# Designs tried in a protein design run: designed miniproteins, single chains, continued (3). Part 104

Each design is a single chain, and the fold is of that chain. pLDDT is the mean over its residues in the fold that is shown.

## One batch from the design tools (miniprotein)

Design m11603
Fold by ESMFold2-Fast:
Structure m11603 (fold): chain A 74 residues (1-74)
Amino acid sequence: AMEEAYRRGRELARRAVEAVLAGASEEELAEIEREIIEELEEIREKYGEEAARAFVAGAREEVLERAEEVEAAL
């Protein structure tokens, strides 16, 4: 459950980052944000706070890894 939540967090964050890099509209970005928040709430309710933290950790690590890749390219 926790590992799956972590992987799901990474997947959704990856989609968000790819959308930003592709120049997605404000509306498209708001929709992705809504999906992420809804998924986080669903995970917290069904699997508890530890799974929710794993989801957030996965999302955070995906964003940080991509930021470092951009900096390394400079």
Scores: mean pLDDT 79

Design m11604
Fold by ESMFold2-Fast:
Structure m11604 (fold): chain A 117 residues (1-117)
Amino acid sequence: SLLEKALKIAEENFDKIAAEVESTPLYKNASPVQRDFLLFDALVEEIAKKLGINDKSPLDEQLAVIAAAVVVLAKRHGVDLTNEKELEEFIRRVFQLDDSHRLLLIGIIKKVKEILK
């Protein structure tokens, strides 16, 4: 499935991308929350590039890329992905989401649950 492909790309490329991002002055001067977002953003870009997904792609495909990046980054932070509240709090923190973004948040959580089965 697209989710399985996205997750595999995320897992295989995370350490390399993290090393590249963490070496930048932008990352070194960033707050902890900004650092998490920079890692997330770089990982999403790599997954999207390898799968040929962009901002004009169907939302379901974009959410699959986002969910794969969330799973890998959350695991690095020791987040319990089976705990929906802990997962929601992690997503809200990384993306700086409020209640106006509830549909996006729900979409990401649903795709993460599909990855975990």
Scores: mean pLDDT 83

Design m11605
Fold by ESMFold2-Fast:
Structure m11605 (fold): chain A 85 residues (1-85)
Amino acid sequence: EEEARKLVEEGLKAVEKGDYETAADLFSQAIEKAVEEGNLELAEEIRRTARKAFDEYVKKTGNEKAAILGVAVDMLYVGLLVEKE
């Protein structure tokens, strides 16, 4: 939990700096950690946080590539859930 939450904090800082590619990597790692620990509630919380951060960044900057990375993080979460079924 602490490791996943630390990755989320680092991801949010990366978004603030405009480093959305690093942010996507950090959020993806956080989701994977939460899923590995069996904490699906935390994984969903991280997915929602990441999506909101990317959506706000896109609204602020108009950077469509960041929108694609936000969708990619969302799809990673869905893919990990399907794999466990």
Scores: mean pLDDT 77

Design m11606
Fold by ESMFold2-Fast:
Structure m11606 (fold): chain A 68 residues (1-68)
Amino acid sequence: SKEEEEAIKAAEEQVEELLKEKPTKEQLESGIEALEAALENAKELGDKVGIAAAEYALERLKEALKEL
């Protein structure tokens, strides 16, 4: 749980940095694809921390894509 919170915080900081650069739709779509692959891999491994971080980042990038 604490490890999940820390991983989510790290993902939040990374997403904030990415979004400050005003990424294009193509860049956001590429990032979402990469994170979906990472999430699938984390699920295969039973990596609860990786799942939490990837799900958080995906939700935020998908919301950013919606605003374009």
Scores: mean pLDDT 83

Design m11607
Fold by ESMFold2-Fast:
Structure m11607 (fold): chain A 90 residues (1-90)
Amino acid sequence: MEEILAKLPPPVQKAYEELVAFARSHESWTLDQFMAFLDDLLKKESDPDVQAFLDLVRRRVELATTRKEVLSSRELLGLIDAAAGEYVES
């Protein structure tokens, strides 16, 4: 996990840390709560690398939640980490 962070550009590292902090702030999240937070970050962010990373997170959460109303903090963290790994490999 720490090895992925070392490979991310500094603006993307900051966005990753903000998403991780959000995920850790509660034990569970509704899809709507997470998507509202992510959309707010996307609208305020002008860096295309950060926008690309946040879009990867969005897509993974949308796919994971087709049959779920609520995501655990652990599940959301896993999706964020998977998106960071995909960004590094892309």
Scores: mean pLDDT 76

Design m11608
Fold by ESMFold2-Fast:
Structure m11608 (fold): chain A 73 residues (1-73)
Amino acid sequence: KDYQEGADKGNSFDQEQLGNEYASRLDLDSAIEYYEKAGKQGSSRSWQNLSLIYKYLGDDDKAKQAQEEAKKL
C-alpha cells in the first residue's frame, strides 16, 4: 500500500507506516524522516522505533531523546 498521500496530509498512522517500510528496506534516512513526523503527531511507537534506529547508527544521544519523547506520550 502507498501511504504517501496520507502522510503528506499529516496522517500520523500513514507517516508511521512509511517509516516502517523505509526501515524494512534499510533506508534509514527516510525512515527517520517519517518516524519524526509521526512521533511529533503523537505516535509513541514512532519515537520508540526512531530510538532503535539511532542506537543502530551509534547516535546514543538522539536515541535517548527519542526514547524520552516516547515515554511522555
Scores: mean pLDDT 80

Design m11609
Fold by ESMFold2-Fast:
Structure m11609 (fold): chain A 85 residues (1-85)
Amino acid sequence: SMEEQRYEARLAAEVATQKSSPDVPLVSTAQLRAERPDLVRFMSAILMFKASGKSIDQAIIDAGNVFGKSQEFIDLVLEEAERLR
């Protein structure tokens, strides 16, 4: 649903905008990996592209394209990332 897409976009945006914070709960990440491994791989790709020197926006776009995310979903992640800045 649109509500589920917005929730997933917010989770990806929170990961994308994180400055190295010890407050990322490993337990939530492990549970999310078990239930939604596709979303965790997408979020991991965002972090990988950021580590390679890409901007937050470019990392989101490139990760979304690698995992075949719709342009509408990529745009939602970008909008949520902008709200978190």
Scores: mean pLDDT 73

Design m11610
Fold by ESMFold2-Fast:
Structure m11610 (fold): chain A 89 residues (1-89)
Amino acid sequence: MGEKLIKEGEEKLEEGKKLLEEAKRDIGVNHDGSEETHTRYVYADTFTGVNSGLIVPKTEKEKEAAKKAKKEREEAEKLIELGRKLKEA
């Protein structure tokens, strides 16, 4: 019976991780990891040369998408936590 819990946990972990990665891309984050819904942050690793991040204002569409993605990210984190607990049970 433990095999069913492990399989369910793996499925939820994979789904949650995928949703989390998608949501993080839409939200954008600052250097300190804080979420930025009003500006778009370009991480240093995406900027060749000086390793400097650039903060630019988001359009209204991007701001709306970022707010929605923030909620989806919170749900994805809960799903990952649940999947991990099921796998370790």
Scores: mean pLDDT 61

Design m11611
Fold by ESMFold2-Fast:
Structure m11611 (fold): chain A 67 residues (1-67)
Amino acid sequence: MSLDPEKAKEVVERLVEAGLSEEEAERLVTLFVITGDPQLFLDALLRAGLSREEAEELVELLLEAVV
């Protein structure tokens, strides 16, 4: 799966603003690229301590980054 680099960077920046480290944010985006599974990405965000509303918004943003 391929992501638009600028939109992928925006997702990383949003994750960092939500309290994740840049390395953790990049790891979660990489997990989505490898698996292609938005549910697995959502579950990873919830485990990282994000609210369901924040996680769902980030999943939608990440899906918009798919090219």
Scores: mean pLDDT 80

Design m11612
Fold by ESMFold2-Fast:
Structure m11612 (fold): chain A 65 residues (1-65)
Amino acid sequence: DGHKSGEAAAKMGAAGDSAGAAAGGYETFLVSRTEEQKRAGYEAARAGAAGDAAAASKWGLLAFK
């Protein structure tokens, strides 16, 4: 679900795993129930794919909420 995927993206981003954060963000985008969570997942995936683990973590936390 979007909650668990967002939490995983936040934790992986915080640990410096930008690829893991990107994967978690993308999963959040796919399974999220709200436009807000979909956007957060998309931004986490985008930031993680760009190698910005800190930004990916921030967006993952927003999707986790």
Scores: mean pLDDT 71

Design m11613
Fold by ESMFold2-Fast:
Structure m11613 (fold): chain A 78 residues (1-78)
Amino acid sequence: MEVLEIHFPSGEVLRLELGASVETLIARALQVIGLSLDHPEIPQAVVDAALEAIRALLKGDEEAARRAAEEANRLGAA
């Protein structure tokens, strides 16, 4: 199964399975929100891109999810 990985500047890694249940995706969104509260040094743009990847997966848009994950990784590496 394909997995999207988002590497945060904090060193945390978010793994998103393309076939994940709605409950799992909601848990991942809460994990991202919690991470942003614990690590205010993470740019908001990275958090927004990570949440957009999860939102796209909730809509079944795997291509949009991949683009959002790539954007989150690009922003986090800067």
Scores: mean pLDDT 84

Design m11614
Fold by ESMFold2-Fast:
Structure m11614 (fold): chain A 76 residues (1-76)
Amino acid sequence: AAEAAEEAKKYAEQAIKAADEGNLEEAKKYLLQGARHLSQVDPQLAQQIQQAVQQAKTPEELKSIAREIKHVAEAA
């Protein structure tokens, strides 16, 4: 569980960097990888995050999702 949470956090941080660079496709890929690791901790939240990533159209929305992943991972 702790290792999965740390991996989810790392992917969320990479997603924030990609979004800051304007690379939305790369940011979405990192968020989906983070959600897969988060599914080991909270499978329902991981599913909600995957849906949010598909709906997101702006760097700000993607960064918001990434911060949610980090918050949950830090609480685990």
Scores: mean pLDDT 82

Design m11615
Fold by ESMFold2-Fast:
Structure m11615 (fold): chain A 103 residues (1-103)
Amino acid sequence: TAEKEEKKKRGLRIMAKALEDAARLLRAGVEAGEGKLLSYANLAAGQLIVAADSLKKLGEDELAERAYKLADRVLKAGEDGLEAAREVADELEKEAREYREQV
């Protein structure tokens, strides 16, 4: 019971931090402009993949799957342009806050 709850809270903290870091990188990409956006989106997706791998090792399979899906979404936003990247960054920040509220 206590051990499972500790793992879940640790997973939520890992997920929240990864979303916060990914959102910051997407914001930096938007500020750098169209020609640099995809590079920043790749870095942001990389942060989410690293977090997903860590979550999978913790047995937090649902959070890991969510992180992998968000990595794909971040990459697509980098391809779609500045507006899409802003919208995804806003969504990542909102989801990170929701996870922070659960710990």
Scores: mean pLDDT 90

Design m11616
Fold by ESMFold2-Fast:
Structure m11616 (fold): chain A 88 residues (1-88)
Amino acid sequence: SPVDRLIEAAREAAKLLKEDNPDKGDEITKRLDEAVKAIEENRSDPSALAGAAGRLVSLLTEYYPHASEETQEKLRETQRLAAEVIEA
């Protein structure tokens, strides 16, 4: 499902961001894991799901300038998947 693809992409993005930012990796992974959990918990509520996906996009935007080029590509993919979930 689109939600499953978003969760998978967000988890991969968190891993890459931790590798790019070892000094802040634990904080980044915690914040992204919280955003992913919010998406999972609100899976059956379209309004709450859109809100949770929007919060994830905001967080990815915050970390984008601190990401490597390869990680930025994954962040863009994750943001695209989040937009798909919001529009559904």
Scores: mean pLDDT 84

Design m11617
Fold by ESMFold2-Fast:
Structure m11617 (fold): chain A 85 residues (1-85)
Amino acid sequence: MTPEEAAEKAAEAAKRAIELGKTDLVLAQLKELREYVKNDTRLSEEVKKEILEHIEKAIKAVEQGDAESAKEHLKKALELYAKSL
């Protein structure tokens, strides 16, 4: 599975969870991902900032009920993270 395929599947699963009203679960998972990225010493500060900006936009989208925007930003965050390792 490519990093792009893995990111797409994870983002689609999050979108489905939001559409099913499991927003608290998705928010908890995004906040855990945010803390994990913040503490990952393998990432440059520039890449870390870009990934965190996408995670914050995904969190905001989930809070606003925007499942499509949440999926897009989560996918971008996960793709950047995978490619940076």
Scores: mean pLDDT 84

Design m11618
Fold by ESMFold2-Fast:
Structure m11618 (fold): chain A 90 residues (1-90)
Amino acid sequence: TETQAQSAAQMLQTLSDWLSRYPELAEYAERLANLSVEAGKARTREELLQVLEEAVRLLEDIARKSTDPEVREFAEKGAQALRAFIERLS
């Protein structure tokens, strides 16, 4: 659980760092950075799943709203990677 929490936190932080290159996505990057911290603090699988599910919803929102093809592709791939991680936890 601790190793999985750290892996999830690292993944979310990487996503946040990439999105932070786009000023218009600053709020999304900040929310993902906050979710990275929450993932690292997760003590149970259920807590970790809730954080990851919220991150997936956030990335899906970015993919739907963004007009930039690179941002959309990155957000879609990020959401898919997080969903794969969620499946491995289940």
Scores: mean pLDDT 86

Design m11619
Fold by ESMFold2-Fast:
Structure m11619 (fold): chain A 75 residues (1-75)
Amino acid sequence: MELAKKTLERLGIKNPTKEQIEKVAEIIKDEKFTDEDIEKLNELLGKNLTKEQVVKAYIESEIDIGLELIKEGLQ
């Protein structure tokens, strides 16, 4: 859920709804980012995102989470 929320925020959705977060989490769960997954995301969000934009937002969100875990490990 946190990863899906951060990904949505990086895609320009400032205040993602719980439904949007849950639907995005389902779409990205297998990390395959098929053309069908990208179409479903665009329909859900009312956007015309490319696969590259979605994958980049996801990876950057993973990095953010990883950095948070590293900071916790240093404490």
Scores: mean pLDDT 78

Design m11620
Fold by ESMFold2-Fast:
Structure m11620 (fold): chain A 108 residues (1-108)
Amino acid sequence: AAVTTVTPSSMVVAAGGTATLTATITGAAGSTADWYFASATEPPRLLIENGTTRAPGAPARYTGTVTGNTVTLTISNVQAADTGAYIAAAGGSADEALGAGSGGLTVV
């Protein structure tokens, strides 16, 4: 199974600022990684597919980039609604569990 670590594990960003989360993946390419968002009131939903493709309905201020085994999620112009957990899951197939890691964002 792939192992995914998201850095930082938690951060606080002022509204209108930029948040950057980096997933480091062992055992899978960054292009296999999907980013999900979960809040206290919502189940996880897809934000970025295959490291770089923004999901339908995800705001344009969310950007995914891939360099080898590293996947970066950048959130520009952060808003209070962006407060929650950001989960990177990589190396999944129909027969294998995803290696997942998460980082938290609090907007102040």
Scores: mean pLDDT 78

Design m11621
Fold by ESMFold2-Fast:
Structure m11621 (fold): chain A 95 residues (1-95)
Amino acid sequence: SKEEAIEYLKLAKGYVESALVHLKEGDVKLAEFFLQQAIHYLEKALSLVETPELKKALEYVKEALRHLENGDVDSAEKYLQEAIKYIDKAIKSLS
């Protein structure tokens, strides 16, 4: 349902926000763990509803993880801010 997809999107947003907090604290491995959880819930939302905004949010989180694997925390943070923006747009489009 749309309501179930919105619940998964809110969970994913929470995990992305937690990852950003941990990156600012220097906890890269914990941030990576939270981003993997965010991807899991974004993929669950995609299984219920497919929107361009949701696809963009997922790609931004995946790109942030790639930058973290390369040690580029600054780029990862920028991609995660874009991911939050697109999660919010996806929630609005489903409301």
Scores: mean pLDDT 91

Design m11622
Fold by ESMFold2-Fast:
Structure m11622 (fold): chain A 114 residues (1-114)
Amino acid sequence: MVRELLTRALGALLRLLEALREEGAPESVLEELERRLDELRERLGIAEEAVRAEAARLRSPEEAAEALSRAVNEVIKNGDEEERKAAIEIGVLEGLALMWRAILELERRREAER
C-alpha cells in the first residue's frame, strides 16, 4: 500500500517534469530533478517502468500536482521513517518543479503583454 503511494507520487513528479520540459525549462534543471527522482526510485526499490506507467495515466500537470500532494500526505501519515523521509524529498522536488513552472508562465505572460 505505501509502496503504491510512493510509486504514484514518483509518477506524478515525472509527469510534472515532462510538463516542465514542454514549457522550456533549462536542460540543467531537468537533468538535476530527473537524477534526484531516479535516486529516490532506486532507494525505494521501485521499478522505472512502474513510475513511467503512473506518469502516463495522468492527463495534465494539474492532475499530477494534486495526485502527488495526496500521495505524499498519505505516506507521511502511514509510512515508516524511510518512507516518510522519501515523501518529504518528493514534496521538495514538487515544490521546485512548481516554482519553475510559475517562473516560465510569468515569462510567457510578459512576452504576450508586450
Scores: mean pLDDT 85

Design m11623
Fold by ESMFold2-Fast:
Structure m11623 (fold): chain A 70 residues (1-70)
Amino acid sequence: MIPTTAEELAELLEKHVDPNAVYTREQLVEILREAGLPLPVAEAAAHELFRALGRDEATGRELIELLRSI
């Protein structure tokens, strides 16, 4: 499950990801876990973001912009 709001998740990513670095779904799960999310929540959030993008890899900027466009 995505954290309480898309904006809260975007703010969390802004603190933990490099906007210019490329991330896979697995790497995003690890980042979200390090940020304090339980594994099932981190996996659900990463899955939904990459499903919405239709890609297996994305930059930190693309992930943040997607969350802000909801």
Scores: mean pLDDT 77

Design m11624
Fold by ESMFold2-Fast:
Structure m11624 (fold): chain A 84 residues (1-84)
Amino acid sequence: SSMQKQAQRLANQIKDILNSGGEDGIKKAAQLFVDALQAALKGPNSEERTQILLNQVSDVIKSSKGSDKIKEALREVAQQRLDS
């Protein structure tokens, strides 16, 4: 489906950023993922879109070196967006 293809594209972008970006890459990957989740939540079929994104991206995040740092960056970005 187009939603699965979009989620896979995002997952690939996150993987590339994490492989090349160091600590700055981790923060950029977190921002990209949170932005995509917020967009999915505001759009039609929000539950399905969010689940597809989580499924596609979570495997990349979990398998990445420094997954704990990625999780921390995700919390910080999410909190910053809530405060905005």
Scores: mean pLDDT 73

Design m11625
Fold by ESMFold2-Fast:
Structure m11625 (fold): chain A 86 residues (1-86)
Amino acid sequence: LGDDIREANLRDGKGNYEQAKRLLEEANRGAESGSLSKDDLIALYDEAAGYAYDAALNFLRAGDTELAKESFKLMDEAGKKRDEIT
């Protein structure tokens, strides 16, 4: 039972982390190319930060403090990028 919960949290955490990375890369490309509006960029960075936060919580629930730390770092990176364009 405990192993199933841990495994589910690791899986969900990885999914959320990958989605956060994808959104951050999309936002960064849009910012560099000028193809996205300021509002669209803010929305993508905010969504990336949200997925990174969810990943961090999943990894903490799984007992993986290192992956949680990396996820919080990704959240902070997305937040800083958002602040640069605001």
Scores: mean pLDDT 87

Design m11626
Fold by ESMFold2-Fast:
Structure m11626 (fold): chain A 50 residues (1-50)
Amino acid sequence: VNLLELTTLEQLQAAAEQLDQQVAEEKDEIKRSLLLMQRSVVEKIAKKME
């Protein structure tokens, strides 16, 4: 019922795609791990907003 939730979900999905690309390009293992953790948080929030 909440249009803002749908818009935010789309934004979270876009952010997840950007993080996936950053992970693929990141060569530093520590930074890559941090990006993967951030990606997991974004995915968890997106699922909560479904």
Scores: mean pLDDT 72

Design m11627
Fold by ESMFold2-Fast:
Structure m11627 (fold): chain A 96 residues (1-96)
Amino acid sequence: SMEEEEKLRENREKLIEELKKLLREEGYSEETIEKIAEVVRETLEKLIELYLKYGTKVPKAEYIKIIEEMVLKIYKILEENNEKPSKELQEALEAI
């Protein structure tokens, strides 16, 4: 439904703001934080589209592929900015 889609998008922005707070507390640069936030926003949009297509019957392989692409992009951002993934960031990414 339109109401369900709107609520999912509102929850996405809330999750992104919580992630940005975590990354700032871990000492990442604002450039790194904004690049990671963009990757996560794109990933959550893909997950919303996947949910709208399949409902509760999302193929596990399609979900895993989207998450793996996100993790690889985040590590590339960290490498390009000479920053390392914190234990807390690794645990947060594994919890998704």
Scores: mean pLDDT 81

Design m11628
Fold by ESMFold2-Fast:
Structure m11628 (fold): chain A 86 residues (1-86)
Amino acid sequence: VVDEAIEGLEEVKEAAEQGDGEKALEKLKELIKWLEEQYEKGVEPEFVRGVIEGLGNIKKAVEQGDLELAVQMAEKLIEELREYEE
């Protein structure tokens, strides 16, 4: 779950860095939907809920056209997730 979340966040970050807010939103929606499915299955629910909240904040930045903020938020969340893996 953590590795897949990091991979999805890297794709969102790359799209935002390229100025492609539409692709960043598409990737964010796909990742959120997949994580919601993991949550419904009972996979690490506290962790998954926290990641979904972080993704929601990144989505708001992208929707407001602040792609630089979206990149910074994605980088911070990726670093937090990497630390969670130990």
Scores: mean pLDDT 80

Design m11629
Fold by ESMFold2-Fast:
Structure m11629 (fold): chain A 94 residues (1-94)
Amino acid sequence: NDAEELKKRAEEIREKAKSLSEEEQKERLKKYILKVQKLLQPDLSEEVLQHQQQLLENSSIDELIQTLIALETLALDKGISEEELEKIFNEVFK
């Protein structure tokens, strides 16, 4: 069930971030999103990068989490391992 998997992942992200201020949560989420985007491939369209940057600049925490989960899904589809994504996430949220 995709909806349940998305909800579970969102809850995991919120739990790991709950000790941080709202501002720090947003900064860490943005940092992780950009790191995952850079892993996908160097020749990703400028339009996609600009769209992601715009979302990051004016996004709520919930919107950032949704963007993060969508990028993780894309990264896994492109052959990036769950272990590599978890490593990057833990580096950002340490």
Scores: mean pLDDT 77

Design m11630
Fold by ESMFold2-Fast:
Structure m11630 (fold): chain A 91 residues (1-91)
Amino acid sequence: SLEELIERAVEVAKKMRDFQNKIDLKKAEEIGFLKTYLKIFFIAMANGDTDFGPRFWRGDREAIRRGIEIVGPELFEKFVEKMEKLLEANK
């Protein structure tokens, strides 16, 4: 469901922030995480959401919902799976 996707994304975004110095940035680029995030970020910024980045990575539900609106739930779910894959590499 949409609410389950939001909860999952909130928890994963917070973990990405907490483990930011241990994220494999080369792998993040190779799997398309950075490309999808930058698309979401720049579209949000272009629409006046100037604090989107900080809000997203602290697990702000409205920022997460905005990300889903920008790319759609299917692509956003794949984006969340990419974040989970990056976090698993550090366990």
Scores: mean pLDDT 85

Design m11631
Fold by ESMFold2-Fast:
Structure m11631 (fold): chain A 97 residues (1-97)
Amino acid sequence: MENLKKLKESYEKQVEELKPAAEAGDPRALFGLGRAYFKLGEIYKKMGDTEKALEAYRKAIEAFRRALALVPPDQTVEQRRLRELIEKAEKMIKELE
């Protein structure tokens, strides 16, 4: 599907743009990277590429866990959001396995 290919390319570009800041430990870049990988997982799943979908969801979890480690314990809303996103990605992995 032409539309899915364009969405895939857009999120692949977003991953490339976010990687340097995320690797440097920027919590917002790590959150953005996790979201971009999660969207790539959804796109690969829709395309029937289970292997790439699983890889993308695992990378999303890694980015979200790194972001969560940088969120102060008193920021309970941000902590909960990241945990919910990790659980959602873990459920997607279980669905595909």
Scores: mean pLDDT 86

Design m11632
Fold by ESMFold2-Fast:
Structure m11632 (fold): chain A 73 residues (1-73)
Amino acid sequence: AERERIAAELKYLRENVTDLEEMRKEFDRILERAREAGISREEVNLIWSLLRTPSLTPAQRAAIARDEARLKA
């Protein structure tokens, strides 16, 4: 149950959050929540990796590139 909830939250981040700073912040929040539920960091990282598509949508790719440039500045 909690594992499925964590997976759903990670999927939401991957698909809907394009700001790298906010994505990192929310990812860290999900990691803390997973830890409280007894889910290891390695399991969360595995779920995150499995949710990664072979290619991002053009809109997601463009938004991530903009946010990445902003964070590096």
Scores: mean pLDDT 69

Design m11633
Fold by ESMFold2-Fast:
Structure m11633 (fold): chain A 74 residues (1-74)
Amino acid sequence: MDELDRRVKEVEARLTPAQRAALRRRLEQDHGIRDVDDELIALYAIAEEDGSETSFESALLSYAVRRSIRRSER
């Protein structure tokens, strides 16, 4: 999971606004996500790079875990 945090930062740094918009629309249209954060977009891009057919599930799981960790911050 810590390795994933580093990958998220790297992907966020390299994604253009146009690439982020395209991934956001895909998440909205294919998966019905109403509010898409840049972090979720980066996680989805990482899951697609890993070649998983469960890219959406993988991205959501990582996103939920990361949000839970941040909220559990003291």
Scores: mean pLDDT 74

Design m11634
Fold by ESMFold2-Fast:
Structure m11634 (fold): chain A 84 residues (1-84)
Amino acid sequence: SSERQKLIEEFKELLGEAQALLAQGLQSTDEQIRQQVLQLGQQIENLVQQYGELVRNNAPISRLQQILNEIKQLVEQIRALVES
């Protein structure tokens, strides 16, 4: 439960970070960057829905870690686009 609670807290922190980066990227003057950020945001939204379902269904911690790592990778991709 403590490990699961830690993952849920990390997930909430990642969502806050993702929201900030998405807002920044969508304000870009570069149309290509805006489109890429929008697509990455949609992928994050899909993974967020999957994570919520896994938490509700008491899925194994390894599965929660897998989805969390996928979200982290997408957040890093958005960061690279907006901070480059």
Scores: mean pLDDT 87

Design m11635
Fold by ESMFold2-Fast:
Structure m11635 (fold): chain A 82 residues (1-82)
Amino acid sequence: MTKEEISKWIEENRDKEVEVSDELAEYLGIPKKVTLEELLRALERWAAENASPDGKTYIGPDGKEYTSMYELVKEFLKYVKL
């Protein structure tokens, strides 16, 4: 998925309840069933806390560098069920 596709999908599904994995729920400190908007807010908070010291990249839980919030969100969406 492209950044635009992820952004559109989030916007279209913002009010929908999603189920996250137990691991992701614990990792982000959220309930297992949340709205996509609540999940997005948790991911935005997590990404801000895990930005590189120069603020140019986000360091994922896998140690990979993500240059975009949307690329990071795409990785976490693998653990989300609609």
Scores: mean pLDDT 68

Design m11636
Fold by ESMFold2-Fast:
Structure m11636 (fold): chain A 99 residues (1-99)
Amino acid sequence: EEWLKKRLERFIKEIKEIIELLKTNPEEALRRLEELIGLVGIELGIEKIEKNEKGVKVFTEVLELLRKARKALEAGDIEGALKALEEAIEVLEKAIKEL
């Protein structure tokens, strides 16, 4: 539980840093977002192998929101990217409270 909580907190921190880059350096925000999508995809794969249904649900929702943010950012929709990233933080914060 403590290990998983720290991992989720690291994802929240990374999303917050990406949000700060959205207006100042959107190209760097996109690169970091693509890296984060890869890392969350790995976590989702682990949860599926371990048959952890709660973990699968959380990481699936987060991955969909991060992909939505990437598409918005690629289209120059900074506000759409921000909204999707904020929703991803809410999903992760709720998951931490339910640990």
Scores: mean pLDDT 87

